# Designed miniproteins, single chains, continued (3), part 106

Each design is a single chain, and the fold is of that chain. pLDDT is the mean over its residues in the fold that is shown.

## One batch from the design tools (miniprotein)

Design m11686
Fold by ESMFold2-Fast:
Structure m11686 (fold): chain A 77 residues (1-77)
Amino acid sequence: MSSARTGLQGMNDRIMRLVDEEGERIRERHPENGDQLVDEMGDRSGRVAGELYAEGKGLDEMLKRAREVAREVEREA
């Protein structure tokens, strides 16, 4: 029970870290609109994580999808 809550917190922390790391790269590459792209990435990653959580998917799948979202957002830049 506590392990499940700890896992959820760790999942959120890891997703936020990934968003921060990819966001740093996006800001460096897109100085004019990087903040807007990072916000879009955060919003999309949140939606995807919620969908995967509802489907019973684990952290690994969520991280994989979050990375794909980062690439997609940057491609739209």
Scores: mean pLDDT 73

Design m11687
Fold by ESMFold2-Fast:
Order: C-alpha cells, then structure tokens, then sequence
Structure m11687 (fold): chain A 109 residues (1-109)
C-alpha cells in the first residue's frame, strides 16, 4: 500500500521518497476521485505535522515543505469541490505547522 510506504518514508525523514510518494498518491487520488484515500492521506499528513510541531527539526520542515508544494500543485488542477476542500484543509494544516516550527526555531535557538 503506497500510504503505508508514505508512513515509513515519513518515519525515516526521507525527503526525496516522501516527495515521490506524495506526488504519486495525489495523482492516483485525483484520477480515481478517491475521497476515502484522500481522507486517509490527510490523516497521515496531519499526524506527521503534529509530530513535527512537537519535535521540530530541519528534515521534518523540509518534508512538510515538499508536501505543501505537492498539495498546492494538486489543488491548482482539481475541480471537484469535495476533493478541493480536503486538499485545502490538508494544505492549511501543513502551512500552520510550518509557521509554528519557524516560530519555535527562532525562540529555541
């Protein structure tokens, strides 16, 4: 399952693998209009974003930046309103996490 491979890549902070898997997963979701897969993907990303905020690192920030770029690209081409809403919610959560991490890096350094 590509979503399980994504979980492993996120645990390993493999930025390149996260980029590849995120793009492939989103492409398949948009092609199939698979709302359930997008909800599962969003849950995985939300869990990672929460972890990244709690235990920030440069590699976790790079991973979230890669995910944000892939979500923005998906959102630009998607026309289905339900898929767009879920993509927008996922992107907002990632962007909030990145903002919090930036504040924490400034304060903790």
Amino acid sequence: KKLEELREALENLDVEKVKELTEEILDEILENKDIEALEEFKKIIDEFADEAVKNPSEEKRKVLEVIARALKKALERETNEELKKLLQEALLNVEIALGIMDIKFYVLE
Scores: mean pLDDT 84

Design m11688
Fold by ESMFold2-Fast:
Structure m11688 (fold): chain A 63 residues (1-63)
Amino acid sequence: SRMDRIIEGAVALLLSLPAAARRVLEAYEAGDVDGVVRLLRQMGAELSREQALEVARRLRELL
């Protein structure tokens, strides 16, 4: 689906940017949902809170 492709694209982007991926995971583990959303937005990924959390969850499972 379109939503799945957007989430997969954001995860792939983060995997290509290790420093950004670390910052996203740090915010996610701290429970800072707004921080996850903001960091992804700074990278050009305009996501909802739910989509941003799903990106961080998938990223954590891969690392």
Scores: mean pLDDT 85

Design m11689
Fold by ESMFold2-Fast:
Structure m11689 (fold): chain A 71 residues (1-71)
Amino acid sequence: DVSDISSSVTSLTLNLGESKTITVKGATGLPYVSSDAVSVKQDGENYTVTGTKVGTATLTFGNKKVTVTVK
């Protein structure tokens, strides 16, 4: 395959204190998180993203990025 990593979404929006789960296939471990606006937990292919601070963060899963907006 020409892509090693597949994400169910490329962006998501959270309210402060809200959690959403995204599915990322082919990723190993936790993503790089660009800011303190979110926290991320991994459970297999499922990643639970929680809005901890109003702002934006980019989650980097190897060659895939997910932009998170917390409002």
Scores: mean pLDDT 78

Design m11690
Fold by ESMFold2-Fast:
Structure m11690 (fold): chain A 84 residues (1-84)
Amino acid sequence: MTPEQAREDIETLLRAAREALEEARTKEFSKKEAVLRASALSIELAAARFLLENAELTEEERRQLEEAIRLLEEAIRILEEKAA
């Protein structure tokens, strides 16, 4: 991955993670919808973790990616509570 692609991917992921957390907190979900959304976000979380472990990142990019991971984990937690 080029440094430019990594930066754009991280910025996109951070934006998506913020939106996912807001959606998880504010939107009403059926149990089925909550399960499906949590599953989709779990794929994004796995991709983010893979990037954090395997990509050559600047300190700022690493911090942004760690924040995105934190936001995705919180969104998944809220959705799992709604699915219970």
Scores: mean pLDDT 83

Design m11691
Fold by ESMFold2-Fast:
Structure m11691 (fold): chain A 98 residues (1-98)
Amino acid sequence: SAKEAVEEGLEELIRELEELGLLDKEDVELLKSEVEKRAEALARAIKRALEIYGEPSEEEKKEILAKIEASYEEKKKAGTLTDAQEVLYKALMETLKE
């Protein structure tokens, strides 16, 4: 169930980005289709979506990063963090810190 684990973790991350108003329903559906293929490629797709639909302000970037870091630490503490999720979280956090 590596596919299911990747899908679950990436769906939660996509939901967080949707809650921040960075993704609409069509963007969420498009990004979810990429989850089935590759986690690292999805991290790059999310970065592109953020660049296309609205470059967040430094304050918004900090809020997004804080929510992503909180989700990562919560999953890590709970022991529910998969290897695929860890790769995605780290890639996205590094991308947002640049």
Scores: mean pLDDT 63

Design m11692
Fold by ESMFold2-Fast:
Structure m11692 (fold): chain A 61 residues (1-61)
Amino acid sequence: GAELARQGAESGDGSKASLGATQSMLNGNGVEGTTAAGDAGLENPKGASGGLSGLHGKQAL
């Protein structure tokens, strides 16, 4: 869950980051997965807007 969300954020793959966050929610670790995805989005607000297009959010390493 959280690790997949982090990998998606690092790769700029918004779909993968969202999937990881959702898996964390389903496993009861939603806060951790949501925080990882949210931090990536807050550090890269442009990446949050364009994350669905693929190559955004690379600064959240």
Scores: mean pLDDT 52

Design m11693
Fold by ESMFold2-Fast:
Structure m11693 (fold): chain A 61 residues (1-61)
Amino acid sequence: SAGERAIEGARAGDAEAARAGIRELHRQGKASPAVAESGLAALDAGDFTGAGTAAAIGQGS
């Protein structure tokens, strides 16, 4: 799933995979705008832990 790929990307330090997964979760309506923005901002700051947390919230609700 998009959420699993985002979480794995964040764990691996793969910003492209994490970013794409978070955006896809938002497009699917699983991640709220606030959660998606938080995850993308975390990636822009190099915070892969924060990005992974946002992806997990978006996927798991």
Scores: mean pLDDT 79

Design m11694
Fold by ESMFold2-Fast:
Structure m11694 (fold): chain A 67 residues (1-67)
Amino acid sequence: PPPGRYTITNVGDRPAADLTRGPLEKGESVTGDLAAARVLPDGELVLTLSSTGRVILAAPEDLEIRP
């Protein structure tokens, strides 16, 4: 997605990793400014939130990203 403010929700059945702190639990949401989004070779999505410094790693199907 383009840079901007988004709400990221874990809609999967397992916690989503946050490489900077504790995981984003099932049903939890985080809102922040999306600085970068990339797909790893294994298909996992990496989302970097600039304002909070969070880095979220999960399968794309496990994350809901809303503006």
Scores: mean pLDDT 77

Design m11695
Fold by ESMFold2-Fast:
Structure m11695 (fold): chain A 81 residues (1-81)
Amino acid sequence: DDYRDRSIRYMDRSGRRSRDDGDTGTSTIIDISRSYTRRGDFDTSITYGNISRRRSIDDGDTGVSRNIHRSITDIRRSRRS
């Protein structure tokens, strides 16, 4: 095969702050994955990130969920020949 793509790295982070006694619970999840595609003398890297933040209160819970989606792609993309 003359074309292949390689997935290099991914990282996931989970931060959680929660209170039991009807307090504000905050949980933060960060997912970052990096995809790398190479073709001959041609490389392309893609970065993907997910950020999720959640707040909840026990007594009549108000859930605030915030999702931030960010992906960064290099100026070039690899193509099959």
Scores: mean pLDDT 37

Design m11696
Fold by ESMFold2-Fast:
Structure m11696 (fold): chain A 106 residues (1-106)
Amino acid sequence: MATVTLTSRLTPEARKNLKYKDQAIEAAKLAAERVAERLGVPATVEVEISDDYLTVTVQAPDEETARLIARVAGNAAELALKTGMSPEEAADYAVERLEQREKEKA
């Protein structure tokens, strides 16, 4: 098992919408779960949102997989913060984007 932590500074738009913090955390967890399921790997994810930073910590079988899951989770959280869309919609969008990239860059 490998652990990867990705920290990104929140955009000004995301910082205005911290009222969606709980939705963003849920979106990140759903996205991580769906990616892990599609890859057929066990993974755990922890998400923290502060006033300035989004931090995603993922445990997965290897660092490359953990990093990929963390990026998708982070993208889902940021999307939920910026738009206020449902956790399910943000997670679906982030996962669909991953599928398209894998198809193009296999």
Scores: mean pLDDT 80

Design m11697
Fold by ESMFold2-Fast:
Structure m11697 (fold): chain A 80 residues (1-80)
Amino acid sequence: SQQNQAAQQTVLKGIEDAEKMAKESKDPKLKEKILANVKQAQALVDQSQTSSDQQAMRLLIQAEALVTLSFMMYTIEQKS
Protein backbone atom coordinates (compact mmCIF):
# COMPACT_ATOMS: atom_id res chain seq x y z
CA SER A 1 0.00 0.00 0.00
CA GLN A 2 1.00 3.68 -0.31
CA GLN A 3 0.98 3.98 3.50
CA ASN A 4 3.33 1.00 3.91
CA GLN A 5 5.63 2.35 1.17
CA ALA A 6 5.89 5.71 3.00
CA ALA A 7 6.46 3.95 6.36
CA GLN A 8 9.18 1.77 4.77
CA GLN A 9 10.99 4.85 3.42
CA THR A 10 10.84 6.51 6.87
CA VAL A 11 12.23 3.37 8.59
CA LEU A 12 15.01 2.97 5.99
CA LYS A 13 16.05 6.62 6.52
CA GLY A 14 16.04 5.97 10.29
CA ILE A 15 18.26 2.91 9.82
CA GLU A 16 20.71 5.05 7.79
CA ASP A 17 20.76 7.73 10.51
CA ALA A 18 21.23 5.12 13.28
CA GLU A 19 24.15 3.52 11.38
CA LYS A 20 25.76 6.98 11.11
CA MET A 21 25.27 7.52 14.87
CA ALA A 22 26.89 4.14 15.57
CA LYS A 23 29.91 5.04 13.38
CA GLU A 24 30.27 8.41 15.16
CA SER A 25 29.99 6.86 18.66
CA LYS A 26 33.26 6.46 20.58
CA ASP A 27 31.68 3.89 22.94
CA PRO A 28 32.30 0.41 21.39
CA LYS A 29 29.53 -1.18 23.50
CA LEU A 30 26.96 1.41 22.39
CA LYS A 31 28.12 1.00 18.76
CA GLU A 32 27.56 -2.77 18.94
CA LYS A 33 24.07 -2.34 20.50
CA ILE A 34 22.95 0.20 17.87
CA LEU A 35 24.31 -1.95 15.01
CA ALA A 36 22.46 -4.99 16.42
CA ASN A 37 19.20 -2.95 16.50
CA VAL A 38 19.85 -1.74 12.92
CA LYS A 39 20.44 -5.31 11.70
CA GLN A 40 17.18 -6.48 13.32
CA ALA A 41 15.25 -3.48 11.91
CA GLN A 42 16.61 -4.18 8.39
CA ALA A 43 15.51 -7.84 8.69
CA LEU A 44 11.98 -6.68 9.66
CA VAL A 45 11.87 -4.30 6.65
CA ASP A 46 13.02 -7.13 4.35
CA GLN A 47 10.33 -9.45 5.79
CA SER A 48 7.66 -6.73 5.32
CA GLN A 49 8.32 -6.71 1.53
CA THR A 50 7.04 -10.32 1.17
CA SER A 51 4.22 -9.97 3.75
CA SER A 52 0.54 -8.99 3.51
CA ASP A 53 -0.27 -5.28 3.94
CA GLN A 54 -1.47 -5.80 7.54
CA GLN A 55 1.55 -7.92 8.54
CA ALA A 56 3.92 -5.49 6.75
CA MET A 57 2.48 -2.61 8.83
CA ARG A 58 3.10 -4.54 12.08
CA LEU A 59 6.69 -5.38 11.04
CA LEU A 60 7.39 -1.75 10.06
CA ILE A 61 6.08 -0.54 13.45
CA GLN A 62 8.50 -2.97 15.16
CA ALA A 63 11.39 -1.76 12.95
CA GLU A 64 10.54 1.89 13.78
CA ALA A 65 10.63 1.05 17.52
CA LEU A 66 14.17 -0.38 17.16
CA VAL A 67 15.31 2.74 15.26
CA THR A 68 13.76 5.01 17.93
CA LEU A 69 15.47 3.01 20.70
CA SER A 70 18.81 3.43 18.88
CA PHE A 71 18.29 7.23 18.70
CA MET A 72 17.49 7.34 22.43
CA MET A 73 20.58 5.26 23.31
CA TYR A 74 22.82 7.58 21.27
CA THR A 75 21.26 10.74 22.80
CA ILE A 76 21.82 9.42 26.35
CA GLU A 77 25.49 8.64 25.54
CA GLN A 78 26.03 12.15 24.08
CA LYS A 79 24.72 13.72 27.35
CA SER A 80 26.95 11.52 29.53
Scores: mean pLDDT 86

Design m11698
Fold by ESMFold2-Fast:
Structure m11698 (fold): chain A 66 residues (1-66)
Amino acid sequence: SAAGRIKEILEKVGVDEQADELAERVAKDPSIETAGEIADVLYSSPKVSLEQADEATREITKIIGE
């Protein structure tokens, strides 16, 4: 599922504590707006580098757009 793939991406970049909640959010509303909200979480996280946030956001947006 798209939510499962997004959860794996979030866990890989170290946002594992929020991965389930964010993936469930996408499952309920698979929109560009939801992708943007996930991106905001990634870019604001002190655990995630700018490069990791950019890559994860790109992959998540691609999955949602499928």
Scores: mean pLDDT 77

Design m11699
Fold by ESMFold2-Fast:
Structure m11699 (fold): chain A 102 residues (1-102)
Amino acid sequence: SEFAIKKLEEIIKRLEELKERAEKLLKEAKELGDEKLAKELEELIKEIERAIEELKKVIEELKTNTDVAREVGAVLRGIGILIELELRLKKLEERLEEIKKK
């Protein structure tokens, strides 16, 4: 349905915004010389990129062959991925703020 596709597009937009935030934190981590935090941010950015690509493929699949169960499952999966990645970024943001207190 148009509703499921629009919701997945909204989730992709939020993931793209999350990636931009992670890239900004990566720059700050590199400037502070924290190699471990920088590596974890680089890994998170790659996971966000993979999630965006996967959800874009799901949108194309839903345009060609879909039912209500597939649409609901796709949206719930997208929401779950977004929440997980947002929580991971928040923990890395908290670690960066602790490093800045030196």
Scores: mean pLDDT 87

Design m11700
Fold by ESMFold2-Fast:
Structure m11700 (fold): chain A 74 residues (1-74)
Amino acid sequence: AAPLSPAQRMEVVKEALRRFTNELSKKYLGRELDPSASLTDIAEEFNKLLAESPDAEEELAAFQAYFRRLAAEA
């Protein structure tokens, strides 16, 4: 099947990343992420999460690698 349109793919990816980042932020920092965050903003937020929540490093590292790959391919 054909891949999603660029705009649709970006929205789906952004929404998924936003939800994952928001869940991690709520779980480890007790705060919500900006719902309008870009992929770059999400990547920066993960760096901040790692600095403030080392105990979450293993989980954050997995998603951080995923976000880096998506950003490189976008």
Scores: mean pLDDT 65

Design m11701
Fold by ESMFold2-Fast:
Structure m11701 (fold): chain A 74 residues (1-74)
Amino acid sequence: SEEERKLIEQIQQELAQLYREALENDLSPEELQERLKKLIEKLEQEGTPDEVLEVARSMAKVVLQRYKEHLEKR
């Protein structure tokens, strides 16, 4: 639906912002993981549809993995 699409786009922007903040503030992967966890918990509290929550959790895992890879590169 249009509402689900808009919500996914909003989540993508929030995840991109968290990734930028992690890079700018030299956060640990654990600190980024906690921020991602709080975002998902907020979405659950707001009654976000399960289908959108699954997409959000998947995107959050990708964001965390990319951040870990960024920190491990020489």
Scores: mean pLDDT 85

Design m11702
Fold by ESMFold2-Fast:
Structure m11702 (fold): chain A 63 residues (1-63)
Amino acid sequence: GKEENRQLAIQRGTEALRAGAELLVPGAEVEVEIEETDENLIVTVRAGELEETFVTPKSDFGS
């Protein structure tokens, strides 16, 4: 269902972001923060001094 697709997308996205951050800043502690708005899912990844924010529209989850 929509919730199952949302949970799967969050899991896959966070796993990919953690792997990417570790490649860019090897040995740094990787922190992933997830924030929801009415229209978007916002994922922020921090590793050392690296900070990247990814925005995914909720429409992608079949609103």
Scores: mean pLDDT 71

Design m11703
Fold by ESMFold2-Fast:
Structure m11703 (fold): chain A 100 residues (1-100)
Amino acid sequence: SELTEKLVAGVEAALELTKELMKEYGLSAEKNSLETLLKLRKEYIEKHKEDPEVQELLAKLEAGRRAFLEIALEILEELAKRKDTPLLRRDIETLRRELA
């Protein structure tokens, strides 16, 4: 599936960005909180926004994020056909808004 390929490429891009971020800022999982990592990721992206390699990774990450949401929507819509619940309707609406 093209969506599955985009999802996998997005995950790989996220891991590569995390690796480069940790390398540049000298970060380690034992000493740095998730909050710190997310803040430094934002700063890393801003600093390297003109880097074609970073631009390619960000494009793959966004395509993978969108593919994940599309797959999740297809699964939830299929589940809702079997059993319609208020929670499923809310989740489907949320995913549709994210994809708009």
Scores: mean pLDDT 81

Design m11704
Fold by ESMFold2-Fast:
Structure m11704 (fold): chain A 69 residues (1-69)
Amino acid sequence: SAELEARLREVAELLRQGRYEEALARLKDIVATYGAEAVRAALRRLLAEDPDDGYVLALMAGLQELEAL
């Protein structure tokens, strides 16, 4: 979903700005709305576009931590 990808890009921008608590809160809301599987698929698409995007990689790690809870 283009909307989901746009929301994840906003979270990556928050991480780049050092706004970690806000980024985590937005990621939790996105996962609650779209589900972890849809979020993982969207993050994989973003990584296919830029495989070296450290902020998207950080979001994938954050998703893994949220699923462990």
Scores: mean pLDDT 82

Design m11705
Fold by ESMFold2-Fast:
Structure m11705 (fold): chain A 104 residues (1-104)
Amino acid sequence: SMEEEWRKEGEELEELLKELEPEDQELVEMYGFALLVEELVREKENPRSLEENRERLRRIAREVLELAKRLKKGEISEEEREEIRRRYEEAKKKFEELKKEAEE
C-alpha cells in the first residue's frame, strides 16, 4: 500500500540519518526545508487538489531520501553541496515572506 511504502521510506531515511556525519545530516535537513518552501511557493502560485499535494509531498520525501543515500556513498560534490546551501538560504527568505503575508 502507499501508506506502507511511505512508512518504509521514512524508516529508511531515519536509519540513514543516524549513519551520516553531523554536517551531512544538516545538509539533508536544509534540502528538505528548501523543497518544502519551494512547494509552498508553488501552491500559492498554482493551487492544487489534496491528492496532487499528497503526491508532491511524497516526491519531496523521496528526493530527501535519495540525497541521504548519495551522501552515505560519498557521491555528492562540493558544487552540489553549495547549490543545496544556496537553495536553503533562498528558501529561508521566501519562508519569511510567506510568514509576513500570513500576518496581514
Scores: mean pLDDT 81

Design m11706
Fold by ESMFold2-Fast:
Structure m11706 (fold): chain A 119 residues (1-119)
Amino acid sequence: MNKEILDLSKKAEEYAKKGNLIKALDLLREAAELAGKAKLDSKTKKAFNDALDTVFEEVKKKKPELKSEIEKSISVSIGLTLRAIGYESIGDDKAAEEARKELMDYVIKFLDKLKEKLS
């Protein structure tokens, strides 16, 4: 699963850099669905976060009016990420899994909203 998320994330970043934001968002959505079901290694987590950052920066360039909404979403995502890390730190694997699912569900909903605004 980590390799698949890594590959999807790198492909999403590549499409975003080429200006194909719709395909980049679709690939990130697939990566987020898988990420909600798996414990990510550091390399995969970095690749996923780098892809999100690249896609959001390219969206802000094409739609500057979305900047505030994107930055609010990033702030919420940081809070949800800290919750998941907290549970992992104390060895509560079940609570950590549920927190990761909540984080990725939030990310998926936001990616879907961005795609709608770009279509």
Scores: mean pLDDT 85

Design m11707
Fold by ESMFold2-Fast:
Structure m11707 (fold): chain A 89 residues (1-89)
Amino acid sequence: SIEELVKRIKEIIERLKKLVDEEQQKLLERLKKLVEELAKTKDPFELEVLTGLIDIILAILRRTTTDPEVLALLDELDELVRELTKLKL
């Protein structure tokens, strides 16, 4: 379900926030808000824009870390966001 995916995404974001610096924590908070908006939207254009913004934030987070634990959690987060987007299409 959408609700279960959002819950799992938020749990991974909270785990990531404990492992990263303050600037990365700000990006994770923005990501969390975008995921909540993605889950609620019924507009195909808004869905496309939100997905693009989420992809950009994930790319920035990947570029700013070499920590294998953080990279593994970002991979899991990306897969869950991909599944959420599929359910909204």
Scores: mean pLDDT 87

Design m11708
Fold by ESMFold2-Fast:
Structure m11708 (fold): chain A 81 residues (1-81)
Amino acid sequence: STAARRAELVKRLEAAIAQQRNDFFTGTADSSDWEKNVEMAKTMAKKIAERDAQIAEQERRLAALKEARGPPSALSALARG
């Protein structure tokens, strides 16, 4: 659920950026500043995707550890956070 919500927010943010870009481009197609803004948006989207992948990996590792008989006490401490 949390991962699905995060993915939906990223998708909506990307869609909003794409819409803003399309509207701006239609009005001011020759703006060089617009191209710089597009590159920044792509960089931000990439960083969000990388962070999401890292979180998913950590969640998968926690699930594997919980499945193991006799999980380490450190896992219970992390679960409280």
Scores: mean pLDDT 63

Design m11709
Fold by ESMFold2-Fast:
Structure m11709 (fold): chain A 90 residues (1-90)
Amino acid sequence: KEKEEIEKKLKEKEKEIEEKEEEMRKKMKEAGADTEEMREKLEEVRKAMLAKVIIEIYKLEEEEKKLLELDEKLNEEEAKKLIDEIIEKA
């Protein structure tokens, strides 16, 4: 039952991402940087981490290549769109 193993791995990685997000949010608050802008950036980082986990678990080689090329080109808008598509596809 590969489906159960995939779901388990995804849940474990989602939990790790959530814990990391909470830690980053805590540090931002301690630094006095807890602004709406910083929270939006933190959510973008969380989505990027989740998309990378989905790529790894589902072996989405084409999406991985596209995301890497967008990162190299500093095309943040297209990278964000691809990240959203990867998350929706999962």
Scores: mean pLDDT 74

Design m11710
Fold by ESMFold2-Fast:
Structure m11710 (fold): chain A 94 residues (1-94)
Amino acid sequence: SAELEELIAEFERVYEEAKPLLSEEQQARVDELLAEIRANPEDARLLLRAVVAAANILTQEMAKADAATQKKLSVLLNRLLAIAIELQELARRA
């Protein structure tokens, strides 16, 4: 799971960059999902659930953001999409 470990690390990097743009409630939801991932690091489905949840949160934040923040959130969403694509490729090889 070296590839899965790198995808988890990339998700954590995206979350740290997004964190100042998120409410305490949104942060608590992502923190709970990260705790589940850390307890079960071999379960790619947990990382996919976290990616989907984070993407939904960022999309919701984009709807109320100014143009500069929307551009920043779009970059973070693209990084989450890249993680999802890599997870699908890992599932295909399994």
Scores: mean pLDDT 87

Design m11711
Fold by ESMFold2-Fast:
Structure m11711 (fold): chain A 60 residues (1-60)
Amino acid sequence: MEELIKKIKELLKESENDVEKADEAFLLVIELSEITGNSEETRKLAEEIYEEIEKKKKEE
């Protein structure tokens, strides 16, 4: 689980330059939420990833 959280955070940082990384991180957040029962922490990570994807679309 800790490895998964670390991977998600790294992908989220990389997503600032590559929206495909944000999509990959979002899939990992969904997997984490299934394991932890949709905790507030995983919901916040999912929201951050979603905002990064939307921001990328607007910059297009």
Scores: mean pLDDT 71

Design m11712
Fold by ESMFold2-Fast:
Structure m11712 (fold): chain A 68 residues (1-68)
Amino acid sequence: SHMDEELLAKAEAVAKAVAEELAKKYPGAKIKIERKDNYTAVATVESPEGTFKVTVNALTAEVKVEKL
């Protein structure tokens, strides 16, 4: 539905914003944004100091940041 696409797009925007703030702290960091399912967006920040995973749930508004 249109609402599902809008919720997922907002989740992607949040994941991207968090990933971009993390990337500013790590020169040379690369960001990958991915839709994992209809309600989950994931951003991966790969840096020389480590890899970070940002998971955003569009239904619950939960944002999880993990260092891999």
Scores: mean pLDDT 81

Design m11713
Fold by ESMFold2-Fast:
Structure m11713 (fold): chain A 67 residues (1-67)
Amino acid sequence: MSIEELFEKVKASKLDPIEIVFASLLTGSTLKLLRDLYEGKISKEEILNKTPVKKETVDELFKIAKS
């Protein structure tokens, strides 16, 4: 699965764009966040502990990245 396909799935998910921005700050960009999630370089716990992103948003991002 390509990072471009992951990005399209995130856009279709109806997740709060502000929360996506906050999560993206950990990695510097949304594309890098999706790549790092896909490759397992970042965990749910890291996003939850370092950002104000809701658990539901983190769970959906991981579901998309692992699909």
Scores: mean pLDDT 76

Design m11714
Fold by ESMFold2-Fast:
Formats: sequence, C-alpha cells, structure tokens
Structure m11714 (fold): chain A 87 residues (1-87)
Amino acid sequence: DEKKKLEAEYKAAEAQAAKLRFQYESAEGMAALAEGMSVTLDRLDKKAGEEMAKVAKELRKQAEKLREQYEAAKAEADKLKAELDAL
C-alpha cells in the first residue's frame, strides 16, 4: 500500500544520506589534513609544499562535491518523511 511504499522509500533515502554524510566527513578530514601538511612542507621544501597544495585543492574540491550530494540526499529524505507524516 501507499504507506508501506513511502516507508521503504524513506528508509532507503535515510540510508543513502547517512552513507553520503560519512563520505563527506571523511573527505573533509582528508582535505584539512592535506592543507595542514601543505603549510608545513612549504616551510621545509617549497616544491614539496606546492605539490601538496595541489593535492589539498583536489581533496577540498572532492569534499565540496560530496557535501552537495549529502545536502541533496538529506533534503530528499526530509521530503519523504514529510509525505509519510502527512498520511
């Protein structure tokens, strides 16, 4: 029935949002670590610092993309919950 279908869809959306949250938080931590390493390396070896800064930039870009995916998934889960609560 309609309620069971919405419950299943909501459960799946919640699981997807939780998965993306974990991926986003992990990517955010890796980006922050690489950014810190870039600053430290720049003081010791300019070339190594520049290479790490490039890595940090790509990791930050990945984290931002995952954040957007997580926010979209959370919005979808919230919408499905509202539809379920309206039944």
Scores: mean pLDDT 86

Design m11715
Fold by ESMFold2-Fast:
Structure m11715 (fold): chain A 56 residues (1-56)
Amino acid sequence: HMDGGELLKKLEEMLNNPKTDKKEVEEVLKEMLDLGLFDEDQVKKILELFEESKKK
């Protein structure tokens, strides 16, 4: 379990780590959305940026 501040830091670390899987990012973003830390628009934008960095 992580509180909102720890989730934010974990998300940033995951986004800066090229080994992070998209599903891991989605799980963290889902929890942050549930906590009201992010809007759907922000979640979508972060996922798109992550997908672009990975490029499948």
Scores: mean pLDDT 74

Design m11716
Fold by ESMFold2-Fast:
Structure m11716 (fold): chain A 94 residues (1-94)
Amino acid sequence: ESEEVYRKAKEALERLRRAIEEKDGKAAAEAIGEAAGYVIQLMELGDYERAVELLEELRELVERARELGVLSDEQADSILEGIEEAIKKAKEKI
């Protein structure tokens, strides 16, 4: 179960990377939501180490999307704040 959730999260991150390359802000936002959903599922399954790994990758991609103007600064800042809080919470459980 956690292996399948991890795989789906990685697939969502690949969709996000593609959306950033194509400068599709709507697709990027949808992929971020999908990836975040799978990270929450991993945390519920107790897989905090892989949740942190995925959150760190998601953070890098959101920063890249902001730099390229795929996400607005306001959207990116809100998402990044949520990611940093999630990383902190997950690391406390490891």
Scores: mean pLDDT 87

Design m11717
Fold by ESMFold2-Fast:
Structure m11717 (fold): chain A 93 residues (1-93)
Amino acid sequence: SLEQKRKELRKQIKEERLEIGTKLGLAMSAVRRGNLEEAQKYVEEAEKHWERYKALVEELLKLSPPDEQKKLKEEEEIFERFYEGALATIEAG
């Protein structure tokens, strides 16, 4: 069903968000230890999860009613600001 598909997408989106947060946190920790090679590896892993996250959000938006679309877009914008801010902090060292 459409609702079952949306629930499955929401679960996958949550899993990708957790992976992104975890990898960015590990990258930040690596930078603090002076391990730039390890930090770069975690950033690359986070970028892979970010691409999957964006694709899943786009798919869920296409299947969602207008009220849920608005909320999803707001949540996506907030998470994108977090992601970009984390990357900028990691790059700054």
Scores: mean pLDDT 90

Design m11718
Fold by ESMFold2-Fast:
Structure m11718 (fold): chain A 89 residues (1-89)
Amino acid sequence: DELEELRRRLDELGTEVFTYLAKNTTDEDGEKYLEEALELAKKAKSDLEYQILLVEFHLKFAEEKGFPEEIIKLLKEVLELLEKIRELL
């Protein structure tokens, strides 16, 4: 099942990237940006839209803070997986 495989990969990559973010965004700026992401996500009409908005915000945050290109690529891959899942539903 393509959908099951995409969700499995999403869980693996999401765990990796968000574990990195949790370890490297312990300042007040990180907390403020997470609050903004949650506010944007409140406009989402589904859990999937919520996850897409949240990842888009984390990607913007990572780019603004100059995180390693590898982490930015992981966030982009997570976003692409979420978009593919949305297309299959």
Scores: mean pLDDT 73

Design m11719
Fold by ESMFold2-Fast:
Order: sequence, then C-alpha cells, then structure tokens
Structure m11719 (fold): chain A 95 residues (1-95)
Amino acid sequence: SWLDRVVRPDPKLLEILKEAGATKDLYTVSEIVGLIGLYLLEKKLFDPEDPTRINLSGTPLQEITGKSELTVEELGIALRNYIEEHATLDEAATA
C-alpha cells in the first residue's frame, strides 16, 4: 500500500522529520505521516477552536504545501503529492 512504501525524503521534508525527533534517512510513508503529526503537536500548529484546521504560517510545511492555513485532510493530500514529486521511492521494498 502507499503507507508501506519506503522513501528517502528530500532535504526540506527531512528537516521537518528531524525536528520531530527522526534520526534516519529512509522512512515508510506511515512513519512520515506520524512524524508530521508529532511536529504539528509539538509546534502547537492545530487551531485550538477547531482541531481539523492547521496554521502553517512561518513553518517549512508552508513551503511544502504552498498554504499558510489548511485542514488535516488537505495536508495529507499535499504531503502525498510532495512525496511523489520530491522523494526517492524504494521500488525494491514494494516487490
């Protein structure tokens, strides 16, 4: 499945993952999604009145998504598109 794919993140995404406590160069997409969730929680980026909304203003995630504010669902879509365009996929790990 998409979540089980092993990827090498690009430098911008890898920086975010390392701020969330990551120490590796290769991640499953599921690990990336979990680390982004930890990053959002640690940086207090969720809207306190609506936890489905995220403020990315001034973060590297604004550069990745092109948006200063979006929903959790929109972030998931933007991350998938970014990974497909900018990360190296390990095709051997999915065979």
Scores: mean pLDDT 77

Design m11720
Fold by ESMFold2-Fast:
Structure m11720 (fold): chain A 96 residues (1-96)
Amino acid sequence: MAEEELAERLRRAAEEAFANPDEVVEFELLTEEGRRLRVLAVAAEEDGAKVVGMRIEDLESGAVSGVALVHPSSPPAGDPSAKKALEKARAKLEAL
């Protein structure tokens, strides 16, 4: 998959997580290089700040990376409420 396709799939997962904040969005994808990735996305909200935390696992190497997206209507990522929302999302992912 091209990087643009990966970015779009992650964006779609974030939109699904924002729509279903009590649920974990989970999917697998295959990259152009033949790497299998597992993605978990969870939404969290704090004082009007809305974020999605994502955990990306490389199923071949076992490497784990994370990314976070802030909703466009949310205070910016530097805002304390956005930081608190991200902390909540990370805690949800760690509980899985």
Scores: mean pLDDT 75

